# Ledger of designs, part 73: designed miniproteins, single chains, continued (3)

Each design is a single chain, and the fold is of that chain. pLDDT is the mean over its residues in the fold that is shown.

## One batch from the design tools (miniprotein)

Design m10526
Fold by ESMFold2-Fast:
Structure m10526 (fold): chain A 93 residues (1-93)
Amino acid sequence: MKIEELGIKAGFLVTVALVLAEMGEYDEAIQAFRGAAELASETAKLAGNEEYAKKVRELGDKMIEAIQAGNIEEARKYAKELMAVVKKAVDDA
């Protein structure tokens, strides 16, 4: 799979997760966020940059913690920051 395809799939899962969270489907939202974090981590790994890998891990953890606490706005904030790092990793690859 191309690094760009992984980044696109991560972004799609973030969008799905946020929609599910807004609908009150928190268990499904958490699973979608976990999938997005895994794809984001693989994207950072393929980019070969330790700083991107570290930042993706930190933001992914915060995103999941926020949604587990029911804080959709914090989850949205961390998801946006996560996808910015993913985009930078893809652009630099």
Scores: mean pLDDT 82

Design m10527
Fold by ESMFold2-Fast:
Structure m10527 (fold): chain A 93 residues (1-93)
Amino acid sequence: MKEVVEEIINSDRETQLLALASAIAYIEEARRLAEEAEAAGNLEEAERYREIAKRLEELLEEIIKRLKLSEEELEEARRLAPEVRAQRLASLA
């Protein structure tokens, strides 16, 4: 985990923003899966997805602190998140 953070910190800004966009996309997906599991009555699965989202959020917070990202750069990463998710899904097809 620490090694992944260090790799992101030492990469260029474009790579850093893409890594953040990926993390945001994964957090949103985990939260959506948690809500779907809860709606289906699968509380154990819902709890697992909530824990995954929490861990990813903690990692995201650490990266933001170390990169000293502005609100503008964070907003840029959030705009990229849907595109990163779409490209990943296309790669699996």
Scores: mean pLDDT 76

Design m10528
Fold by ESMFold2-Fast:
Structure m10528 (fold): chain A 83 residues (1-83)
Amino acid sequence: KEYELTDEMMDLLRKVGATKEKYSMSDIMNYFGMWALEQGLVDPKDPTIIDLSDSELGKLLEVDSLDFRDVEGIKERLEKHFK
């Protein structure tokens, strides 16, 4: 299933090369990973945990961190950004 995202979320994804109108959860997770790498937020010893404190993505999702293994938890936080 694919989702249309709010302008605020699309602005973040466009910074890492997003060009589509709709995205699967797999697409969104991939772009979040790319964005976190570009921001220097990925711990090379534990790349599944992203510290989002005071970050643009953290403000959009209203969280201080993401566990990339918890796809359902990320999806719940992301639901307010689905059109």
Scores: mean pLDDT 78

Design m10529
Fold by ESMFold2-Fast:
Structure m10529 (fold): chain A 96 residues (1-96)
Amino acid sequence: DRAEAETVVLVSVRTPGTSDQALARAEEIAKKLKDEGLVLSYEVRKVSDHTVLMILYTKTKEQGEEVARLIREQFAKLGAERVDVVVLPVSAYPDT
């Protein structure tokens, strides 16, 4: 369903806890956003002992911006040390 996505939301989350806990929380948040119809598909990856990467595909730019807002809000509530969120057109996303 990448063909239906206009926007990709790239999220890097750093937590004071373990990346395994951050990974579980990221998966929960991504699944909830998909269940709510804001996200078409997602990937969540452990990058380091303290960092998790989320890749979230949305149908519209407006949905991507809303997803970015919700991600920042949810991880702030969970005590994340740093959350970096970038909203890009799918055409600008590196396919690596």
Scores: mean pLDDT 79

Design m10530
Fold by ESMFold2-Fast:
Structure m10530 (fold): chain A 66 residues (1-66)
Amino acid sequence: GGAAGSEAAARGGEEAGRAARAGATPQDVKLLGERAREIGESHGPGGGAAGTAVAGAAQKSGELLG
């Protein structure tokens, strides 16, 4: 269900955030966010929404670093 999707999405967001702090490109961060979204969607509609939110947060964090 949504809880499992949210956890998977959060994991992807953490990886994206770590990559951004390590100097990864916006493309790498976006790919990690897309992966988290795909995993979230496989766990139902709530998981997909959680994956999208995590990807958005990662992107915004990257903007704050720029």
Scores: mean pLDDT 64

Design m10531
Fold by ESMFold2-Fast:
Structure m10531 (fold): chain A 79 residues (1-79)
Amino acid sequence: SLDQAFAEARSIVPHNADFQKRLDELEQAAKNQDADKVLEILKESIKESDAVLIWLAKLVIEEKFPDNKKLQELLKELK
């Protein structure tokens, strides 16, 4: 589940405050249906080669934004 994926991500680097803040931002963006914020986090995560945040942002897009054409096209480019 998405909740389980967020819990797993938080367990990977529990003492990294910047990483935890990005997880909080992604989780809130998913909850608020904020597609622009999810896109921002995904693009930043790609620039930083953050595999965990890229994986989690992809799951958020697939589960919470299935009808968002812009985000779905981006997922196709990353697969």
Scores: mean pLDDT 81

Design m10532
Fold by ESMFold2-Fast:
Structure m10532 (fold): chain A 82 residues (1-82)
Amino acid sequence: SAEDILKAAEELFNWVKENIEELSLLQVEVLYLSIAGDAFVLERQAKKNPEDEEVQKAAKRMEEILKEFEKLYKEFKKKYEE
């Protein structure tokens, strides 16, 4: 379900934040792209099902997670390019 996808993404992003210093740039990129893919799927489902409140809510929260992860990824990438 959309809520299950969101929960998995939230758990993954929290794990990334807790373990960021142990991760390589490639690992962070792969994890970011994974969440970006899930966000894309939920956005498409939200557009297809405008009346589905659970899907709409999940898509909005996923967009927020993706924006936070994008900021984290960009800062990590800058430090790793040294």
Scores: mean pLDDT 83

Design m10533
Fold by ESMFold2-Fast:
Structure m10533 (fold): chain A 103 residues (1-103)
Amino acid sequence: SAAEEAVAELKKAIEALKEDKVEEAIKHLKRAKELLEKAPPTEENLELAEEVLDLAREKKDTEVLEAVLEVCRAALRNATDRNLVLRAIALILRCIGDLLLLE
């Protein structure tokens, strides 16, 4: 499914960030966003997005924060489960807060 493909892309983004390959991470996040625009997200999609957010915050990388914000916004748009909707909103608010602190 598109959600399972998004899991693979988010895992690749996490590995790229651990290797300081920011441009590669952003490419994988853009692909994850496109996939999550086509299918309802899973809990694993949002758990992996949270890991990306935590890494981006540690690195203070605004481009990665903006990319993961767009992933979370796509997930929110297609979420059908209340708990997934609330988790996506929480991650969006965290991304916005982190962006405001980093200018």
Scores: mean pLDDT 89

Design m10534
Fold by ESMFold2-Fast:
Structure m10534 (fold): chain A 94 residues (1-94)
Amino acid sequence: DYSKKAAKALLEGKLEEARKYLEKEAKDIADQMGIEPPSQEDIDTALRILEKGLKENLSPLEVARRLTRELPDAPAAISAGVRTMVEIQKILKE
């Protein structure tokens, strides 16, 4: 699961690895939904929001709101970002 791999990479501070897995998750979601895959800029925006969410201890709901606001035309990037934040929350509760 790429969202779980992205979550682990983010928690370990491995931003480039996190970006790679977030991109793969977003492309898989886009393919499954029959929509256009997000751009590299969309993935970068989602990654920055997730990184800020971790640094500022934002709730998953607040991260989801920011993803929706910043990426209104990139639903696969929003979905990948939300899934990654949920996986972060699961790891932190272990």
Scores: mean pLDDT 85

Design m10535
Fold by ESMFold2-Fast:
Structure m10535 (fold): chain A 78 residues (1-78)
Amino acid sequence: SKEKKAAELAEQVSKLIQEAQEAEKQKDYETAIKKYEEALELLDKMEEIYKDNPEMVARIEELKEKIKKKIEELKKKL
């Protein structure tokens, strides 16, 4: 179902963000950026699933913007 796919994507996004945060703590900025970029790709897939739900799309876009800003901050440390 779409709901099951969305739940699996949400779990994968959560895991990638956790792995990115751990890489940041280790000052492994290249790995952190890669994991955040992978999370953005999965969030794009979640947006496609929720395309007819504007409230969910808005929440996903807000998270994507936060992640994009984090990536830009981390790139300045390379």
Scores: mean pLDDT 89

Design m10536
Fold by ESMFold2-Fast:
Structure m10536 (fold): chain A 76 residues (1-76)
Amino acid sequence: SVEDLLEKLLEEAIKTGEKQTVAADPDAQRRRVTVEPLSETTVALTIEGRPTPAEIQALAKLQEKYPDIAIDVRTR
């Protein structure tokens, strides 16, 4: 799911301190997502194109699950 994917990228970015990227997959209707750690408590999450309602809901749930992490959501 989108929620599971975003959580995995966030946890890996925080754990490694390194940028995590998942490639676009048109067959799965998935766009490229990048999570870049800016600090121990802040990440930049970039989604290519306009976020879908499902992605917006997944981001809200992710922020609720990680209240001590500031998620700076960006679109390209």
Scores: mean pLDDT 80

Design m10537
Fold by ESMFold2-Fast:
Structure m10537 (fold): chain A 69 residues (1-69)
Amino acid sequence: MEFDEELIKKVAEEVRKLLREADKVPITSEQASRLVGLALRAIGAALEGNKEETEKDLESMRQLIEEAK
């Protein structure tokens, strides 16, 4: 299996950053569960080399955090 290590590193770091940002806003338990689901999906897509899906999932995480502000 061929891994895009740079994509995986980028997605992992962005996920960590977004989860850290979410910890600073009043998110509900439902929103937190959805956010974790999106994070896992983004990581899975990165492992598959699917850059388009990773960007989409990361953007969904950003939108959820922004809506919680």
Scores: mean pLDDT 80

Design m10538
Fold by ESMFold2-Fast:
Structure m10538 (fold): chain A 69 residues (1-69)
Amino acid sequence: SSALKEELEQLEKEAAEIMKEIKKLVDEYRKTTDETKKAEIQAKIEELSKKLVEVGLEIARIRKQLEAG
């Protein structure tokens, strides 16, 4: 399905954007000396990591559907 392929491309783009944002936050965390800011950055990384797992599972589901049909 063209719709499923388009959805897959959108999810892969979203995953790439989340990974890029996590990398920026990790780099910021390493440069930060303020403990409050470190805690805030860590919380953001954890939230984005959870979202990345969810997006990854959706990508796997759509790929399986495309191979089956």
Scores: mean pLDDT 88

Design m10539
Fold by ESMFold2-Fast:
Structure m10539 (fold): chain A 87 residues (1-87)
Amino acid sequence: SPEEAAEKAIEYGKKAAETNDEDFAAQMVNALREIASTPGPEGARAAERAADGLKKYYEKSGPTNPFAQAAYDAGVAAAEEARRRAL
């Protein structure tokens, strides 16, 4: 579900930032793509939750993994697009 994907994105994003592990970063990207492909209010809510959670971790210490940073940026962009389209 989009909500489950949001929690996975946050969990894997946190692990990627803490360990500089590309595998965790890839799993975060997959979860964010699932959210981005989900239309409507449920997708918008999931994208917003994922973006807020990832922002909390990356803003505090700055991105230490460039791959994780790119995935975080994609998640934030997806959340903003979902907010604008709010159907």
Scores: mean pLDDT 70

Design m10540
Fold by ESMFold2-Fast:
Structure m10540 (fold): chain A 72 residues (1-72)
Amino acid sequence: SKKEELKEDYEATLKAVERQFADAPPEHLERLREEMKKAFEEILKKSTDYDEARAEFNRRLAELVQRFRAEL
């Protein structure tokens, strides 16, 4: 299902972010993970269209990563 695909994309993205920022302080990276999880959960609760949910999550992720990089 598209919902399962979105969850798989989320898990893969989370692992990619962890690898990309492996040298970041662990506490800071954990905060990023929590923010990503919160965004994903909020999008799933509000979304009736999983294609739109995927696009919104990707946008939110880009914003979170940009903010995270700015704080490093």
Scores: mean pLDDT 80

Design m10541
Fold by ESMFold2-Fast:
Structure m10541 (fold): chain A 91 residues (1-91)
Amino acid sequence: MKKQLQEAYQRGYAEGKEIVATEGVDAGLKRAIDTALKAADQPDKASLLLSYSLGIADAVMDADPERAREIASRITGSVLLAIGELLDKEL
C-alpha cells in the first residue's frame, strides 16, 4: 500500500508538470481539484486518487510559488470535502 501511494504521488507530480507546461497552472489546479473530488465517488481507490491529486498540486505549486497559498487552500478544501463524503458512506 505505501509503495502504491508513493507511485500515485510521483505519477501525479509528473503528469502535473506536463499539464502546467502544455495547458498552464490553472489547468493543473483544476485537474488536482477534480481528481480529489472524484475520490468521494471511488472509495476503493480514494487513497490512490488523493495521493495522485497531491502530486499534481505539488507540481502546480512548484510552477507558481506566488500562488502556492491559494492552490494549497483550494486543494485542502476539496480533499476535506471528499473525506467527509467517504465517512458519510460508513453510515
Scores: mean pLDDT 81

Design m10542
Fold by ESMFold2-Fast:
Structure m10542 (fold): chain A 74 residues (1-74)
Amino acid sequence: KEREEALRKRIEQLYNYLKGLYGKEVADKYRPKLEEIFRKTYEELLAKGLPFDRALRLASLRAFDEVKKEIEKE
C-alpha cells in the first residue's frame, strides 16, 4: 500500500533526525517508541477526518517532539 510506504519513509526520516541529534545508540533505543507514537497519532488524525498529507505531517511533529522530550529527561 502506497500509504504504508510513505509512513515507513517518514519513520526512517525521523529516525535519522534523532540519530543526527543524539547518536545511533540513542536513536536505535527510541525508534520503537517513535514509531508507536507516530502511527497512533497518524491513525487518530485520520479518524478525525484530516487529509493524509496533513495527518502525516502533524503525526511526525508530535512523535518527534514526544521522543525528544523523553530523551532529554535522561
Scores: mean pLDDT 83

Design m10543
Fold by ESMFold2-Fast:
Structure m10543 (fold): chain A 79 residues (1-79)
Amino acid sequence: LEQVPVEKEVFRVEPSDREKLKEYAEKFKENFEKQFPDLPSDERIKEALERLIEAMLESEGPVEIVLINAPSELLKKRA
């Protein structure tokens, strides 16, 4: 696999915007299932995602949601 630039989009949500944070979390779940319908049925991945979202909602500090579309780093660790 060739070098691909890592594109990330960061959404910062303050604790005072908990309603927006919850809305983003729900949208994130829907988009995740819609975008990866053929994702392997690995329960660990689903559970990890759920735990991550819960931790973000319980956080007292500002939350940054980073969307990364280049899994090249994961492939490097495998090699």
Scores: mean pLDDT 53

Design m10544
Fold by ESMFold2-Fast:
Structure m10544 (fold): chain A 65 residues (1-65)
Amino acid sequence: SDELEKALKEYEARLIILDALSENPNPSKEEQEKLVEEAAKRTGLSRKTARKLLEEVLELRRKGA
């Protein structure tokens, strides 16, 4: 299913983001852009989708979820 493949890629992107944030919990805007590019390249997702996922992860971390 296209929906399932997209969901799995988004999950992989979130794991890449979480791993990077474990090493650097306060990334600069430049570091965030590099992370978005890496996550997009490794998963095949668009940079827009990868950026949205990064923002969601950062928001969840700020809220303590």
Scores: mean pLDDT 84

Design m10545
Fold by ESMFold2-Fast:
Structure m10545 (fold): chain A 82 residues (1-82)
Amino acid sequence: GAQEILELVNKAKELLKKGKIEEAKKIGLKAINELAKLLIEKGYSEEIADEILETGKKAMSNEDNLELLLEQLEEAAKILLK
């Protein structure tokens, strides 16, 4: 659910702050997968969920964008909690 995505994002941000980039990417990818699942549960199409997964995987492969992507995931999860 949205709470699990927030927990994963916060963990990834902490790992990134500690310089554990590969671990942060792994946890960030898990957060993206959980977001895609939550979107399907909320009634979004599988096509939209797949697009979010593909876009997130590409963004997560670039270290320069990782912090921004994690912040965007946090905001999305907070919106989905309401």
Scores: mean pLDDT 80

Design m10546
Fold by ESMFold2-Fast:
Formats: sequence, structure tokens, C-alpha cells
Structure m10546 (fold): chain A 95 residues (1-95)
Amino acid sequence: LLPLLREVRERVRAMRTASPEERVATARAMAERLSAFLAAHRDSLSDEVAELLARIIANLGAMALAAEAGDEAEFEALREETLRLVDELIALLES
């Protein structure tokens, strides 16, 4: 999970300068990969880790919708929140 979360963090950071099409594609791809991980490992994850993963996945979906709508303010607010949640989950897993 940690390597995947670090990849998500780097890709979400890179979205700041990405095109709208790249933002949508990347947000959806990262949400899909995290959703697949959560589904495959649900029984072995703590409730706290599963809840944070679910929140990150939901936020990535919301980012894709904001990018499609051309809502730059909403996209940036969701991007900052997603980075905060990813950093929180990484810290939890490293503790």
C-alpha cells in the first residue's frame, strides 16, 4: 500500500500543472487502483485504514468531476484535501 500511496501523492501533486484532460484521466486511474486495492485487502485492513482509503477514493472521484466541469476552485480545494488525506494515511501506516 505505501508505494501505491506515494505514487498517488506524486501524481496528485503533478495535477497542479496538468491539462483538464490529464487531471480527469489521472484522478480516475488513481481512484480505480485504490478501489481495487481496498476490495482485494478489505479483510486484512484496520477500520481506520479502510476509512481513510475510502475517503481518498471519494475525493479523487470528486476531483475528476470538478475537472470535467472546469471548476478550478473546487478542483484545487479537493486536490489539497486529497494530499492531506494521503499524508495522514502514509503517517498512520509508518507508525
Scores: mean pLDDT 84

Design m10547
Fold by ESMFold2-Fast:
Structure m10547 (fold): chain A 60 residues (1-60)
Amino acid sequence: MEVPEEVIKKMEELTAKDPFLQTLLKTFRETVKEFVERSAELLKELNYDVEKLVNMIKGL
């Protein structure tokens, strides 16, 4: 794609006002919410792993 700025801006405006997107938003909300929740949990898991890694190094 060439990157038509005009199309991108129009899409954003239409998507926000388009009643069709309103229905899509409802369906997407479920998947988006789950994705966001999982993302937050993944961040916590990563943080926990870092702590464990540091502890292992100290266990020298």
Scores: mean pLDDT 60

Design m10548
Fold by ESMFold2-Fast:
Structure m10548 (fold): chain A 71 residues (1-71)
Amino acid sequence: MVQEKLEELIEELERDIEDIKANPVSPETVQKRIDEYIEKLKSLPSNVKVDPELQRRLFELLDELVKYAKK
């Protein structure tokens, strides 16, 4: 189900951000991880209503991760 996959992606994003904060990696490595998340999101059905709270959290975490790819 789409919501379950979004919750899984949120958990993965939270862990990745925590790991990057504890163990700094190159911006190139962070960008690769962002690309992987974008591909996962593109694979989800666009015609299904999802919880707006989960969607908001997902984009908030992606925005946080993008900051590490820039510097």
Scores: mean pLDDT 75

Design m10549
Fold by ESMFold2-Fast:
Structure m10549 (fold): chain A 99 residues (1-99)
Amino acid sequence: SHMTQELLAQLEELRKQSEELAQRAQSLLEESPVAHVDEIQQAADQAAEAFNQALELAKELQETGSPEDAKKAQELLLETSANFSRAAQYADQAQQLAA
């Protein structure tokens, strides 16, 4: 369905952003020890896990085409976006401290 394809595309974009954030966090960890290291790693891990769950649900939605599964995918997408924003905020704070 068109909506399923659009959701899947949004989840793929979020996956790429999550990978970039993970690489950034790794670089910060290598350059300088900072107080928020564990928080950055935890937030990044949470974002990646939520994203993977949302991606699996999107694939299931593509197979079934259920309106209920579409709503669940949308909710997980919003949750994943929130977790990603939180991870990005911690990465920004760590970068400022490492400078």
Scores: mean pLDDT 66

Design m10550
Fold by ESMFold2-Fast:
Structure m10550 (fold): chain A 72 residues (1-72)
Amino acid sequence: MRKVFDPLTGEEIEVTEEEAEIIEKARLYLDYKTNPGLAKQMYPDYTISDEEFEELLKKAREIVEKKRKEKQ
């Protein structure tokens, strides 16, 4: 189990290692898409396709929504 921050709310959630990787990649991809200039400077070796970004966002949202429902 690993603690990560929800990319939509910034709330800390406890997830599996695989789920944490998905969430962290989705956050990096969000930063890359919303602030490409800054993201390119900080992470020059990272590139992403739109399809991969959409899939990661979908998976991250599913994980976050499930954890939020379990917490409520």
Scores: mean pLDDT 70

Design m10551
Fold by ESMFold2-Fast:
Structure m10551 (fold): chain A 58 residues (1-58)
Amino acid sequence: GEDEKIRELIKGVALKRGYSEEQAEAIADDAVAAGGTLEDVINGLKLGGEEKLAEEAL
């Protein structure tokens, strides 16, 4: 579902930025728990310079 896509995107960004797999998963879980939309995550990735990951979510 959409929550799974959000988790996968956030986890990917965290791993790319040098977080461990456990830390990346915790960050992704927190993002899903915060109730953000996939669109909000995609816009955040674009602003953060992770445009390729944002495109892969579309």
Scores: mean pLDDT 72

Design m10552
Fold by ESMFold2-Fast:
Structure m10552 (fold): chain A 69 residues (1-69)
Amino acid sequence: SAEEIARRALERAGGERVSVEQAGEVISEETGLPADVAARLVEGYSGGEEASGEQVAAVAETLLAERAD
């Protein structure tokens, strides 16, 4: 789920925020997108170099919805 992806990203970062690069890596592992593409999407949503768990979850939710048949 999107929430699980966000949780894993925050656990990897060890805090309440995660770098867009690490968030991109976790999203890449779960969705199959290239990590750099996923990081760019997180950056576009967050507006900076770091993202909150809610922002990571929102990006992951959008990507999972776009994979719907």
Scores: mean pLDDT 78

Design m10553
Fold by ESMFold2-Fast:
Structure m10553 (fold): chain A 90 residues (1-90)
Amino acid sequence: REELLRLIEEGARRAYADDPTVLSVEAVGEVRVVVEDGVTRYRVHLDVTRREGERTFLVPHIGELEVRDGRTVLRVLGPSGAVVAEVVLE
């Protein structure tokens, strides 16, 4: 819900904290719940706004939040579906 959207957005911003070309990260649409082998994951579309010189690009990503063994892990999937960032939120 709203808390999950916020966690995914904050995690994705942390994943890009060292990238000065990333201007904003926003979760868009609904959170999709995926359960596999007793592991719950939450996926949402992310709009990542990036600067290259004088131009600004909106690059679609997917944020995946996983809760396992009391740890919350966020993965950011790029346009190709590859994992481009991973961060432990706690």
Scores: mean pLDDT 76

Design m10554
Fold by ESMFold2-Fast:
Structure m10554 (fold): chain A 59 residues (1-59)
Amino acid sequence: SELDKKLLEEGEKILEENKKKGIDPVLSSIPEVQDFHKKLKEGVPEKDVIEEILKKYYS
């Protein structure tokens, strides 16, 4: 269906973004990696996302 094709395109776009960032599918299951991508998808600047993730998971 048209919806299924759109979902497939969205999935490929996410995979392409993950490859661009060098993220393994296994690593993408890690909570900090998921939060990182979620915030980037929401339009938060990358530097701000990095600071938030470092504060939340590495402080």
Scores: mean pLDDT 67

Design m10555
Fold by ESMFold2-Fast:
Structure m10555 (fold): chain A 66 residues (1-66)
Amino acid sequence: SKFDFIKKNTSLSDEQAKFLADNLPDFDKEQLESFIKFLESLPRHDMDTLKIVVKYAKKEYYEPLP
């Protein structure tokens, strides 16, 4: 599952990992791996940062181009 993948590849809490699993676009494995690398490049991984990053991901980051 997305949740298990996020938990295995990050140091995020269960609540943070569930938030990402529930709210990210329907990424494939490669897109999700790239997203996690981006997330790890950020200086903070608090819930407020994750909310901003999810909004960005939905609009701009790993969406299919028209």
Scores: mean pLDDT 74

Design m10556
Fold by ESMFold2-Fast:
Structure m10556 (fold): chain A 63 residues (1-63)
Amino acid sequence: MKAYEAGALAAKKGDAEGAYGGARASAKAGNNEDAEAGVKGAEEAGGKEAAEAARRGMREGGG
């Protein structure tokens, strides 16, 4: 299972921190496509708050 997929499952359960962590890990590994997929998956599973957490993770992991 990819990190962003685990983050999307966490978002489904209302865990925005899990969505953040999954997107951050994917971005830090240099997998920007996976990080972007994580943001979309978080939005579909957990709504706007989960998507915002995943976007924050992607930005912090990519720096």
Scores: mean pLDDT 73

Design m10557
Fold by ESMFold2-Fast:
Structure m10557 (fold): chain A 66 residues (1-66)
Amino acid sequence: MSLEELGAELAEQVAKEAMSRREAVSSEEIVARAGERAGKIHSPEEAEKITRAARETVSPGTLTPA
């Protein structure tokens, strides 16, 4: 699994967990939680790449809000 795929998976996992617990979380909070999980297992450089992929995942279609 690539670091980009792992970042997307972690972001989705965090979002699903928050939804299951009925928590109101921002996309920024989802990215922060995904990055924290990555940082516990991966190097800082790898965690940064995973966090970037997570950020891309919380903005589906990579479209800037108009």
Scores: mean pLDDT 72

Design m10558
Fold by ESMFold2-Fast:
Structure m10558 (fold): chain A 82 residues (1-82)
Amino acid sequence: STIVPTPEQIAAAKALEPELAAALARGPSDEELREMLLRAAEVAGLDEWQREVLLQLWDAAQQGDLEKGRAIVEEWKKRQAA
């Protein structure tokens, strides 16, 4: 999905966190992946609010809730514009 971190951000996280790269390759649990996503976002320099948005988007994607995902993106755009 295009609403999750970009391939470049994922590649940067893998380069900085070898353990994250190994976990992604082996197929971690949802809980483990969630924790790894937070760590990768922190390494990428995302603030606390941006990390929260990523988690909400990830949860919406896991549930297949496209409308919820769109609502989260629209709210994020409004806050970025302010």
Scores: mean pLDDT 65

Design m10559
Fold by ESMFold2-Fast:
Structure m10559 (fold): chain A 92 residues (1-92)
Amino acid sequence: MRVELWGRRDGEEELLDSVETETLEEALARAAQGMLEARERGWDFIVEFHSDGSKETSEEFAERLRELARRMGWKVVRVEVDGLTTRIELAA
């Protein structure tokens, strides 16, 4: 699985990190770290998750990240699940 973590400021997107993970828990932990970093910087945050061929894993990542983001005080702006890819856009 691959997690891409993007910061967004003034309409510009910057890749903060791109990590290969073996588990959904690792992917969520990396996303949580990115959320903390983006919030410290006052940036909006985008997560793009690529599953290893499981649509169910993509959907589970989307739901779990949405719940985590809300708990951490983020506004969920957009959620897109396209088979193997999940993209979630968050605003502070």
Scores: mean pLDDT 84

Design m10560
Fold by ESMFold2-Fast:
Structure m10560 (fold): chain A 97 residues (1-97)
Amino acid sequence: MLEEVIREAERTRKLAEELRPIASPEAQKALDDTLAEAQAVIDAARKGDVYYAAQAAHDLLDEAGRLLSLSNKEAKDKAQALLDEAGRTADAATRAA
């Protein structure tokens, strides 16, 4: 059950790392916050904490949305893909809870 949450969160984290070289200075804090929330989802899921994993996944979705709003034209498509993946992480975590 939580293996899907971990896979989706790891995929979200990978997309965030791919954004780092092209992220504007204004987006860097949102990117750091997004990476921290993705790690929080992974850590909670690995501990079997379904409720905290769901909470962290929703925080991840909020930060991914903020990252998209701060992204320049070059980063917009990748930031949208990250937001979509963060949504899948939140859906998986909610189903696991």
Scores: mean pLDDT 84

